# Designed miniproteins, single chains, part 58

Each design is a single chain, and the fold is of that chain. pLDDT is the mean over its residues in the fold that is shown.

## One batch from the design tools (miniprotein)

Design m2138
Fold by ESMFold2-Fast:
Structure m2138 (fold): chain A 94 residues (1-94)
Amino acid sequence: MLEEKKKILEEQLKKNPTGEIYLDLGRVYLEMGKYEEAVKYFEKALEILGPDNARALTLLGEAYKKMGDEEKAKKYFEQALKINPNNERAKKLL
């Protein structure tokens, strides 16, 4: 259940705030249809992991695509592919 995953990740975040936990929590919000919240968590992940993190950029693109912001979605997918050209997820979502 997504709500249970969210609670577990929020507890992990309080004990050890890592960019990976922010990415996982953002994915839970994305799956819940909470796209604006997902973006906030992915942006926090970029702050921790660095602006060139292909996974965070791909997930930001996916969130913006779900929100109907096709321009931002495409920009983030293209940035992710520039960093990792073999990113199949970003390729499929372009």
Scores: mean pLDDT 82

Design m2139
Fold by ESMFold2-Fast:
Structure m2139 (fold): chain A 73 residues (1-73)
Amino acid sequence: DESIERLEQRLREVERLLREGEERRDVELLEEAERLAEELLEELERGGALPEELERVRELLERVRRAKEELLE
């Protein structure tokens, strides 16, 4: 399923940006991760994704937001 493959790829990209942003202390990478996670969440909400998938994306988004806030302190 191409759409599932795209979802998994986008989740991996957000996770990569989060990791690199934390390792490099790069707020721009964390902002990009946040933007991608927000876009993904919006698309899944419109597409009627499973509650479990929505929750996973929301959890990842909160992790990104926390990392960004901690870096900006």
Scores: mean pLDDT 81

Design m2140
Fold by ESMFold2-Fast:
Structure m2140 (fold): chain A 67 residues (1-67)
Amino acid sequence: MKPLLGVPVVDFSALARPAPSPEEYRQRVLEAIDRLLKEAPDIVTPEEAKAMRESVDALAERYRAAA
C-alpha cells in the first residue's frame, strides 16, 4: 500500500475532538491550516489557505455575535 505522508492535518475533525470552546477550536483549525501550508504547499495553495483562515475567523465571529 502507498504510505500517506504530510497529510495528518487534513482531518480537521480529529483536531476538534475535545471541542472545549469556539475560540480554542478556531485556534486549532488555524494552526492546522498554517501547518498544512508550510508542510504541504503543493497540496494547498496560499490563496486557498488564506480563504480558509478568513472563513474560520468569520465563522467564529458570527458564532460569538449570535450566541
Scores: mean pLDDT 65

Design m2141
Fold by ESMFold2-Fast:
Structure m2141 (fold): chain A 58 residues (1-58)
Amino acid sequence: MRTLVAEGLRTDEELAEAIRRARAEDAVLLATMLVQNRAGETVEVRLEFRPLPPAEAL
């Protein structure tokens, strides 16, 4: 099983591109995203995306 790691993502576009690449490679994506909350504080969000079954790649 392949694993892709994407760290320090800041935009939805960066996350979408990482997910798109992971899906194309049939890989698990481990991502960390930096998001600014309403108080202006930066919060780190950790995300894991797995291929949905059935993951059929011949």
Scores: mean pLDDT 71

Design m2142
Fold by ESMFold2-Fast:
Structure m2142 (fold): chain A 61 residues (1-61)
Amino acid sequence: MKVEEARKILLEFMRKAAAGVPLDEEEAKRVLEAIRVLKEEGVISDDSAENLEELVRKRLE
């Protein structure tokens, strides 16, 4: 996954989470992959990645 794609995936997740849209397992896997890419490329901190991963888990059905 490219950084630009990962960033877009994370933004869409954040928008859906704010709107209360539930997250399925396939979407959760995709968002977690995006978070990992952004962390590995240094776009987000390890702490930010951990917080975002926790948010994904809380939104998972």
Scores: mean pLDDT 79

Design m2143
Fold by ESMFold2-Fast:
Structure m2143 (fold): chain A 63 residues (1-63)
Amino acid sequence: SKEELLKLIAELLNLIGDRIELELKLERGEISEEEYEEKMKEIDEEEEKIRAKLKELEAAGKY
């Protein structure tokens, strides 16, 4: 549905915000390089899951 599509797009945009926040925290010395890399990998994994769901919606011919 269009609602599901918009929801997934919103989730993807939120992950971009999370990446920027982690970069700011690293720049400020609030987190270690190791913790930054670990958290970025977690965001990458979440992004791949969202992209897979978007591909499924596209393949289903609902748009």
Scores: mean pLDDT 83

Design m2144
Fold by ESMFold2-Fast:
Structure m2144 (fold): chain A 92 residues (1-92)
Amino acid sequence: GGNTARALIDAARTARAEGATVSVTLDGDRVTLTIRGASRQAEAAVEAARDAALADGATVSLSRSGDTLTLVVDGLSADGLAAVVLAMMGLE
C-alpha cells in the first residue's frame, strides 16, 4: 500500500522538472493526472505509476491524445486516496 501515491508524485515531479504542464483532478475515489508535453522519461514515470496503481488493486487507464498523456486511477482505498491528495497538494 502507498506505492501509488509515491509513483504518482514521482511522475508529476519528473514531468514538471522537464517543463511539462501537469494537472491533477480529484472526483470521489478517482484521481486523474494530466500531463501536456511529456518527455519519454516522464512517460516512463507515468507508466510506473500505472503499474503501482494496478499492484495496489486500483482500476487504471492510460491514454494519449496529441501531446497530452492522461492517467486515470479509480478505486483507491480511502487511505491511499488521502495520501495522493496530500502529496499532490505539496507540488508547485
Scores: mean pLDDT 76

Design m2145
Fold by ESMFold2-Fast:
Structure m2145 (fold): chain A 117 residues (1-117)
Amino acid sequence: MEQVQKDALAVTRALGLVARALRDKDPSLQPIADRLDAAASRLKEGAQNVEELAEQLKEASREAVEALVEALRRGGNLLSPEIAQAARDAIARAADIAGLPDETRQRALALAQEVEA
């Protein structure tokens, strides 16, 4: 398996774990959980044909970064340390797949550590 496919599948799993945890702990976060699941579906599709779906994979990865940052800001305190770490790792991997600059990646990770009061 190509490294991009491995990373995309790892991001897909992290999105699912975060979505499930948020859905189980706070029903008001259902829209964020749904957004995570939508990004996971597109990433999984792109990972099945990286060569043909490269642009879809990049766009889905950018959406995954944005959705994970929102999820960690809104519900980070509801996540176990393991799931929160998986989400942060997924942000880094998704940013790499999307071709985001290091500055944008670092900003996303910093924002993900800011939990909304």
Scores: mean pLDDT 80

Design m2146
Fold by ESMFold2-Fast:
Structure m2146 (fold): chain A 68 residues (1-68)
Amino acid sequence: SKEELLEEIRKILEEGGVPEEVIEEILKALQNNDAEKAENLLVRAYLEGKISVEQANKLGKLMKELFS
């Protein structure tokens, strides 16, 4: 379900140490079907070293499933 996908995304971002305010902004963008905003925020978190390559790849797959 969409709710289960959003929860998995939250968990990955929390494990990476992304600040709660940024996590909420990403999840809100995903809930509003704003894929561009969500992707831009995730790219920033990756470049800031909060997310590994493996985590970024998993997040990309989850986002693709969410927007399918």
Scores: mean pLDDT 84

Design m2147
Fold by ESMFold2-Fast:
Structure m2147 (fold): chain A 55 residues (1-55)
Amino acid sequence: SGTDEKLRKGVEAAKAEKDPRGQYAAAGAVLREAEEFGGDPEVIEEARRLVEESR
């Protein structure tokens, strides 16, 4: 779905962030959007890992 593509792009943007605060914010935004609209569990898990790694 369009939501899944948006979430994947969000994860890729977070991975490309050189600033840890920016990575944390971007990955957190993916998780928030997935809570509202649903999403691919694999993408959600990747976003969670990025949040944990960027703390």
Scores: mean pLDDT 77

Design m2149
Fold by ESMFold2-Fast:
Structure m2149 (fold): chain A 66 residues (1-66)
Amino acid sequence: GKKVVLVKAETKEKAEKAGEKLLKLLNVDDYIAAPGVSSEEAYALAKKLREEKGYDVLIANADDIV
């Protein structure tokens, strides 16, 4: 399936900045910004994307990247 990175961050700006960087560094097709969500919410969203869209989803925390 399509490979995407789900980027968890405190703000949309942090998520987008980290997502753009990860697109260049990782062999993924796209990123999805997940600002203001908990780790549990991010995991639930990743599971939904895998089940409903057939995406291969990697979860990343923007604070670990930028």
Scores: mean pLDDT 81

Design m2150
Fold by ESMFold2-Fast:
Structure m2150 (fold): chain A 105 residues (1-105)
Amino acid sequence: SHMDRERARELREEIERTEDPERLVELLRELAELARRTSDPEALRELVEAVGAALEQAERLGDREVAEAALEAAMEVLRVSEDLEVILRAIGLILRAIGLLLDLE
């Protein structure tokens, strides 16, 4: 829906500019919840890119909780998506998040 696309875009913009790990975790949890309930492929496309931005933040911050939240969010996008491009992007982000979590051990 238009509302889901607008919220997905808003979440992406907030994630891209936020450097606070606690806020990033909150935004990623909201993203995962939106992914679980939306059927809008354009919203899911925005959400997968938002996860990518959050994972870049997790890598820069070295923050395990942000990395775990990004992994969960990517898995939710993967679970509901029917778009091959979004599916492949989500798989790439899942593997990248797992790699980061192993490096933070």
Scores: mean pLDDT 89

Design m2151
Fold by ESMFold2-Fast:
Structure m2151 (fold): chain A 72 residues (1-72)
Amino acid sequence: MIEELEERIARDPRDARAWAELGEEYARRGEYLKAERYFKKAYVLDPEDAAIRAAIARAAPVLRAHAPDVLS
C-alpha cells in the first residue's frame, strides 16, 4: 500500500488524496508524527476535499492520544 501511494505522489506531488492515504497508513503503523505531517500536506493541497477531511477526522483521536503536545 505505501509503495503504491509513494508512486502516486512521485507521478503527481499534488495528489492530495494520496498524501491523506499515506497519513492513514502511517497512523495504522503507529508512526503518528509522520501521519500528522502527511495529513497536513494533504489539507494544504486541497482543504475542501471531503475524503481528505474524513480521513483526518478518523485519525484525529489516535493522533491526539499519542502526540497531544503537537496537536493541541
Scores: mean pLDDT 76

Design m2152
Fold by ESMFold2-Fast:
Structure m2152 (fold): chain A 61 residues (1-61)
Amino acid sequence: MEINPDVAGAELYLALGRLFARRGRYDEAIELYRKAIELARNDPELKAEAERALAEVEARA
């Protein structure tokens, strides 16, 4: 089974962004979410998830 490396990378950056957001490191979380959005370009559901996470953190930063 072939796994899309961009999707795997986007999921990793999204998870790391969530971790930094939980620690109050919003600027770092924003950078990670932006990278997740870039890598999720071919996965509209994952991209939407990362964009939602970014918006939540931007409201707190």
Scores: mean pLDDT 77

Design m2153
Fold by ESMFold2-Fast:
Structure m2153 (fold): chain A 76 residues (1-76)
Amino acid sequence: SISDYEKEIARSLALMAFAVVVATSEDEEAREAARRAADAVAAGDYEAALAAADELEKLGETELAAAAKKAVEAAA
């Protein structure tokens, strides 16, 4: 269905945003928060994913965290 397709795209976008943080951030705390967020998305735990994305935003990854939060909300 279109709804399932949209949720799958949103899930992929969220995982991509967190993967970019893991690959590019020099901050170990930001990389760990992004890994936890990606693991939460993979597990379907969108509350945990949003909490980790909020942590990521506070660590200075503002644009990627905002994009990831929007994608996680759309995937839920």
Scores: mean pLDDT 85

Design m2154
Fold by ESMFold2-Fast:
Structure m2154 (fold): chain A 129 residues (1-129)
Amino acid sequence: SEEEIEEQVRAAEALAATGDVAKQVQAAVTYVDASQQADEERAEELLEKARELVLRALAQDPHSIDALKALVLIGEAYARQGRLEEARELLQQAIAGLKAALPSLNPRDQREAESLIAEAERRLAELES
């Protein structure tokens, strides 16, 4: 419902306002989740907010696996909305960031990053067909 979407949006705004990188990434994921229930115009607005928050998080920590994962989710959400150019740009950025991060990650995060690269590359290939 619209009421549930606006409740999720308020929760995300509270997280985003903290200035904490992990909370900003959580806010971005909440905006993506809310966008899946919203109409096209509202979904575009929510995805734009998610993108801004993730890019701020990556500016502070370019090797944040959680932020790079969120960037993949935003790219996939833009693809679902038919925003194929934005989806391609974000997926390419996420793949580049994940590959750059790999040598600095612990073994668990390396496995997650490799899985995310494979998923993002698969989605990117689908956008080019």
Scores: mean pLDDT 88

Design m2155
Fold by ESMFold2-Fast:
Structure m2155 (fold): chain A 67 residues (1-67)
Amino acid sequence: AEEHFQKGKELLQQGKYEEAIEHYDKAIELDPNFWEAYQNKGLALLRLGEVGKALEYFRRAQELRLA
C-alpha cells in the first residue's frame, strides 16, 4: 500500500494525474482503510476537473479517518 501511495504522490507532483490515480487505486486495493490514499485520489480528481468525484473521495477519507 505505502509503495503505491508514494508513487502516486510523485506522479501527482509531476502533473500525471491519471497515473497518480492508478497508483492510489492500487494502494486502496491493498489497504481499503488507507484514508490518505482516498484523500490524495480526491486531490488528483480535482486537478482533472472531476469536482463531484473528488468530493466523494474526500468524504470517504474523512469517514475512514474518524473510524
Scores: mean pLDDT 85

Design m2156
Fold by ESMFold2-Fast:
Structure m2156 (fold): chain A 68 residues (1-68)
Amino acid sequence: SGAESLRALAEELRKDPRLRVELIDGRTLRISGPLSVEELIGLALRVIGDYPDLDVRIEGDTLIVTAK
């Protein structure tokens, strides 16, 4: 399920100490940190490829991931 995918993604991303990973309401994940635009885009593409049941959007310097 999307909620299971969000939890798996959160666990994966929390292994990078640069990233602040916040799970909101169980269906939304907010990811921020000292990332370049290129790193942020690369992360978004990786999530889209690995988790097809998740939607991804970039808001400024933050990555927002939501369960479908």
Scores: mean pLDDT 83

Design m2157
Fold by ESMFold2-Fast:
Structure m2157 (fold): chain A 92 residues (1-92)
Amino acid sequence: TPAQQAAAAEVERRAQERGLTAQVDLGPHTATVTLSGATIPQMFGALSGAVEAMLLGAEAEASVQGDTVTVRLRAPTPETLARGLRAVGRSL
């Protein structure tokens, strides 16, 4: 949806401003955020954002491999998913 696409673009922009490479893959009820080139503080930021997304009503899973953080969000509505995405973005 437009709201999900706007939130995804915000995450990608925020990540780029912080020196990260970001990819956001959107499904009907899911968003996968892949952040590459992350520092350890940025990794903790992304994990904190995933926790905030859960507090906003999304389901969140996160994994770290090397300097890459993957956050997978699932939500019942596009609006909840967009809020979760923004939580991840602002935590970077």
Scores: mean pLDDT 83

Design m2158
Fold by ESMFold2-Fast:
Structure m2158 (fold): chain A 67 residues (1-67)
Amino acid sequence: MAEESVLLGMSSLKSSYESSGDKEKAKKAEEALRLFLEGDYDKAIELIRSLGPEGEKLAEIMEKSLK
């Protein structure tokens, strides 16, 4: 389902940043994941978008899937 695809995308971004040693981006991705699970989609999307081009792409998918 759309929510599962979004959840996997956020988890993948977090894991990617953790593996690359980008602690700040990993922290933002983790925070966005928590907000998403709490139903705060707007804040989750905003945080994901702040991660740069890769985050912008996922944020667009999130907006289309959650609206």
Scores: mean pLDDT 79

Design m2159
Fold by ESMFold2-Fast:
Structure m2159 (fold): chain A 66 residues (1-66)
Amino acid sequence: GPVDDAEIAEALADMAVGLARSMLRQGVDPEEVRAFGDRVAEQLAKISPAAAERLRAEMDRLVAEF
């Protein structure tokens, strides 16, 4: 199918945000959730710096709401 690496990286970023939201809802420490997001963003940056930046921004907003 016509899916490029950048589109896959954006989908992975969305999945990571969904997992992070679930972790926070289950009572996981916000610092641990942020560390998880940072590790995913580091790997994503190798494929799509834009997806990694979006993930970091969404993680910052999500953690700040707790």
Scores: mean pLDDT 83

Design m2160
Fold by ESMFold2-Fast:
Structure m2160 (fold): chain A 58 residues (1-58)
Amino acid sequence: SWEEEAAEWRATASPEQKAVLSEIADKLNEIGDRIDKGLELAKKGKIEEALEAMGKPG
């Protein structure tokens, strides 16, 4: 499974590779925050504002 392969790679990753993983994690967290904000606005019926929050962060 891909999860097993990912775990194996993380276990054998060098310090330099782990630094790259941390940067990827930071970027994923930023994307997640925008999605959460967009979903909250969409639930309130503010579809246009939700799309703006997801695609055009102010």
Scores: mean pLDDT 74

Design m2161
Fold by ESMFold2-Fast:
Structure m2161 (fold): chain A 64 residues (1-64)
Amino acid sequence: MRIEELRRKYEELRRKAEEARKRFEELKAKRQEDPVGTLEAGQEYAYLEAQARQAEEEARRLEE
């Protein structure tokens, strides 16, 4: 079940990226007061997206 474990990790990373995106959107609503925090939230979202893509590629490689 290693492939299934990798798929679950990819799904979890995707969910975390979506949560980070929602947080980023929340901070964008108050960007005028916290531009730095908004930028950081955007960077965290980008980082999680990159992690999810890497996990997806590894899962695909192991599945053929």
Scores: mean pLDDT 75

Design m2162
Fold by ESMFold2-Fast:
Formats: sequence, C-alpha cells, structure tokens
Structure m2162 (fold): chain A 101 residues (1-101)
Amino acid sequence: GERLRAALQEAIEALSKLDNEQAAEVLEEAADRAEELGAPRLAARLRRIAELVRKGLLSPAQAALAAAILIVEAVMDGEITPEQALALAEHLKAKAEEALA
C-alpha cells in the first residue's frame, strides 16, 4: 500500500546516509526483529545484505534498496503481514536516525 511504500522510502533515505558498518548494524538489528516476528527467511536474507555491505560489496544505499525489496517480497510470500512490514520499515528508519545522532 501507499503507507508501506512511503515508510520504506524514508527508511532507504535514512540508511543511505550511514557508513557501511552503521548500515550493517542497523540491518542485523532488523534481521533480529524479523526473526522475532517469525520470519526466519527474511531474517537470513537481511543478515546476508548486512554481511555484503560490511564487506563493501554493497553501498549503504544499495543495501537499503535490497532490504526494502526483501521486505516487500516477504509480504508477497505471506511470511509477514503488511502491518508487520510497515512496523519493520518504521523501525529501520528509527534505528538509522539513531545511528546518525
């Protein structure tokens, strides 16, 4: 929906301002959150993106976009609800903004 798209766009913008280590830490925390939601596949995929950004194989902006795509795919696959995806996107933005402070 429009709300999820807006929240993911804000999360992408916030994550894109981080360095590689900060982006990796935020994505690892998001993976832990996904695991708590009962989304182990999403969690594993987010951990992989965190590894790739930490190694410099993805920029923070590329990692942020990849994470947003994975969250949308998790909704499409029925692994998480749109409401859970919205909460995860808002949490990503909050953690990225916390890392910038």
Scores: mean pLDDT 89

Design m2163
Fold by ESMFold2-Fast:
Structure m2163 (fold): chain A 55 residues (1-55)
Amino acid sequence: GPAAARLERMKASARVLGREMGAARAAQLVRKENTDLSEEEREELVAAAREGAAE
């Protein structure tokens, strides 16, 4: 649905952040910027940032 599509776009952005600034900085930024998301959704974004940093 729309919420799932939005989360997938956010995960794609988190991967880019991970590539550009590394996992730790990207994870911190994702947690700070997305306080309106659930803890589960924020952890998915953190995982995506770590994936990007590993590329």
Scores: mean pLDDT 82

Design m2164
Fold by ESMFold2-Fast:
Structure m2164 (fold): chain A 59 residues (1-59)
Amino acid sequence: MEEVGKLAREASEAAEAGDIEKARELLEKAVQTGKELGLPEVVIEVVKHEVERAIERAK
């Protein structure tokens, strides 16, 4: 989960910096890493929702 948390943080930071494309790429990487680690779908959905909220607020 540490790796997924790091990718989610980097995605949120990219969104806050206005780099929406990078934020999307990092989110996809976080989702893929979470699946590889066997994280529950609800945990992956929470990560996805937090990054998407950061992107929406940055717009």
Scores: mean pLDDT 77

Design m2165
Fold by ESMFold2-Fast:
Structure m2165 (fold): chain A 97 residues (1-97)
Amino acid sequence: EALKLLEEALEYVEKAIEAAREGDLEKAKELAKKAIELLKKAADLMPKDPRLTSLAVSAMLLISEALVALDRGDLEEAIASLEAARELIEELRELVK
């Protein structure tokens, strides 16, 4: 259950990166917000492990930073934050297996 939500969150982060690279700020924001929703659901279903919780919270914070960067039109910062979040979600996915 949590694994499937993490895989969906990863897909939305990757789509948000693509939208940001294309300059579609509104689409990137919508996709990033969906990724946060999926990460919150995954966190609720995961074991109460401090390492798993820390990775999930850090990934959500990075996506939130990307949303702030998108609001400023800072595509480089937004993409960097989304790519960092993607790496944390990939690590979290491996640990949940």
Scores: mean pLDDT 87

Design m2166
Fold by ESMFold2-Fast:
Structure m2166 (fold): chain A 93 residues (1-93)
Amino acid sequence: MRKVVVRLPSGKRLVITEDTTIEEIINFLREAGELDPYLFAGFLVILAAIRDELDPRELSDRLRRRIRELEEQGLSTEEMIERLVELYEELVE
């Protein structure tokens, strides 16, 4: 089983495996006080790479573009996170 350990600037660590859920990632970042759309996008790219579901480079580009569009619309962090989850789910086949 493949795993990646991701460390936040706070020193908090999350072990990402193929069994890690998007909800676990969101809750980890929220509890750490580090819930940011760009940081969350980075975790989604790692998750996709571990699950071999999506090309990490294409996903990274699409998520970053989407974040910029949502920021221009004035959405809250929580609303941006929800939109990024929807995009990820739409791309997974």
Scores: mean pLDDT 83

Design m2167
Fold by ESMFold2-Fast:
Structure m2167 (fold): chain A 59 residues (1-59)
Amino acid sequence: AIEAARQAAEEAYRRGMEEARRLYEQSKDLGDQALFDALSEYAEAQRAIRKAEQEAAAA
């Protein structure tokens, strides 16, 4: 479960970064927005994963 969540978060982050890179070719503002969104989603996913790991390990 946790490993699958990590893989999903990493994949989503990579896709978000690639999209941001494409948008940077069109506009810095669009690229910045996409980058911020990707970073925010990844941080949220990692926070949830770390909490789940700590709760599982703290038994």
Scores: mean pLDDT 80

Design m2168
Fold by ESMFold2-Fast:
Structure m2168 (fold): chain A 56 residues (1-56)
Amino acid sequence: KLEEDLEIADKAAQEVAANRDTLVPRIVAETGLSEDAAIVRAFNEIYEKLKKEKEK
């Protein structure tokens, strides 16, 4: 269960890294957050999405 959560977190981190140039500016534009906060938000959005997809 912890291993599964770690796999989802790793996938989310990889998605953020792969799409950083589009995800971070989009979130900054939508929310007004700093770049660092936008990275955390992007990770959380992708993590929650992947977690929900796995828990179907």
Scores: mean pLDDT 77

Design m2169
Fold by ESMFold2-Fast:
Formats: C-alpha cells, sequence, structure tokens
Structure m2169 (fold): chain A 57 residues (1-57)
C-alpha cells in the first residue's frame, strides 16, 4: 500500500468521527423542537395531550 492510501484512511476515520458528532447534535436539536411543539399543543389546549386543567380538581 502507498502512503497516499494510509493518509486517505486516516482522513476517512476523521470524517466519520466528525459526522457522528454532527448527527448527535442534530438529534439533540430535533428533541428540543419536539419539546417546543408539545408545549405549544398544551398552550392551545390540544387534545393530543392531557387537558390543560380546564376543570380544576
Amino acid sequence: ASKELLEKAELARKIASEERREVIREIAGTLRDIGDKAQEGIDKGDLSLVGKGKITK
């Protein structure tokens, strides 16, 4: 194998590691967005969640 192949292999490993970190960051962002949309549903009285306390116990 040439030195060029070794350098390309190292670059591929580095890219894979950085892509993995980016995917994790995107997942964290998506979870935050889901939380925000769930809160909007509660605030608007969306029936997809437990009622906003329309009847106080």
Scores: mean pLDDT 65

Design m2170
Fold by ESMFold2-Fast:
Structure m2170 (fold): chain A 61 residues (1-61)
Amino acid sequence: SPMDQARALLDQIVEALRAGDSDKAIELLEQYQGVLATLSPEDAKAMLDDFDAAAAELEAS
């Protein structure tokens, strides 16, 4: 599903950022934004909440 694709992309973005691969992270972020644009407003909000949680976890590291 587009929702599962968005979650998989978010996980890959986190891995790229942890690896210091900024170019890959940017490419994955572009794909992630494209998937988000296809989601319902409810699903897009859920993914944005997941993104905020992932960002907070990265900042805590």
Scores: mean pLDDT 82

Design m2171
Fold by ESMFold2-Fast:
Structure m2171 (fold): chain A 89 residues (1-89)
Amino acid sequence: SNYELAEKIVEAVNEQLPEDSGYRLEVRDLGNNTLELRLLKNGQVIGRDIFTGELSKEELVERIRALLEKYAPELAKQVDFDAILEKVS
């Protein structure tokens, strides 16, 4: 499912985040083929992206990149998205 794919990508991104950064990505299934990506800082939601429909792995990674670039651009520079695209199947 798109949720299972998004969850795998979110887990792979979280593995690359610095341990003491306080940043965390989450994905939520809102039903009706709608997902919410959430960026948290120390348990507080600082950014969200909500989308409907089936997305490819590449499209999901690009949405996560855009979310990180918008709300935490220095964090986005630290994430190897190409490695995530290779690792996640």
Scores: mean pLDDT 87

Design m2172
Fold by ESMFold2-Fast:
Structure m2172 (fold): chain A 75 residues (1-75)
Amino acid sequence: SALRERALAYLRRAVEALRARDREAAEKHLNSAGVLASILGDEAMVAAVQAAARHLREHEDFEAAAEILERYLAT
């Protein structure tokens, strides 16, 4: 679906932002992906976005956040 392709594009942009250590861009793309994931009812995508956002906000762990999203994208 077009909505799923948009969600995946936001996740890929979030990974790129996280790898560049651009927190503002990463949070923006994670928020967009999270909204779309909820609309899609994709529980795995919602969980991945929430886990990545938590690692970024609470631990400033850009690498762990990126790895969580990459793992989801590899499925």
Scores: mean pLDDT 90

Design m2173
Fold by ESMFold2-Fast:
Structure m2173 (fold): chain A 98 residues (1-98)
Amino acid sequence: AVKISNLTATNTSSTSVLVSFNLTTPAGKTVTIDVKAYDYETGELVSSTSTTVAAGQTSVSITLSGLKPGKTYKIVVTAKDAATGELQDRATTTVTMK
């Protein structure tokens, strides 16, 4: 099974965060990773990016930008099977911007 673990979000500036996590995938499986930042208070999607990760890659780091100083965001990482679009795993964390 696909598993996201050790999800962290760290301020890299007042408007950006580095989202880092570990990924476990079955051999030969490519996954699509969606990383989304939602305003914690309103639930509004404010930033998103996606990438594809091959089965041999166990560490993923992605920078999200366009965030506002002093705001708290819910960071949602979703792993989907790249071939089928089937949801494999989801992990969430929070970050407060400086």
Scores: mean pLDDT 82

Design m2174
Fold by ESMFold2-Fast:
Structure m2174 (fold): chain A 61 residues (1-61)
Amino acid sequence: SLPDPLEAEADLYVGMAAAAKRQGDFETAAEWYRKAAELYDQMGRTDLAEEFRKEAEELEK
């Protein structure tokens, strides 16, 4: 079966966030984590969405 398009896009955004974090660009990383969280909310995975929002908040401290 084909993967869920929203899940694939969320995975991409998480990867972009991880790359930005490794470069020390925490602002950009936080933006990607928030975009991933929005997609997880659309999928009804609210617990995952909350985890990624918390990760974004921690990066902006």
Scores: mean pLDDT 83

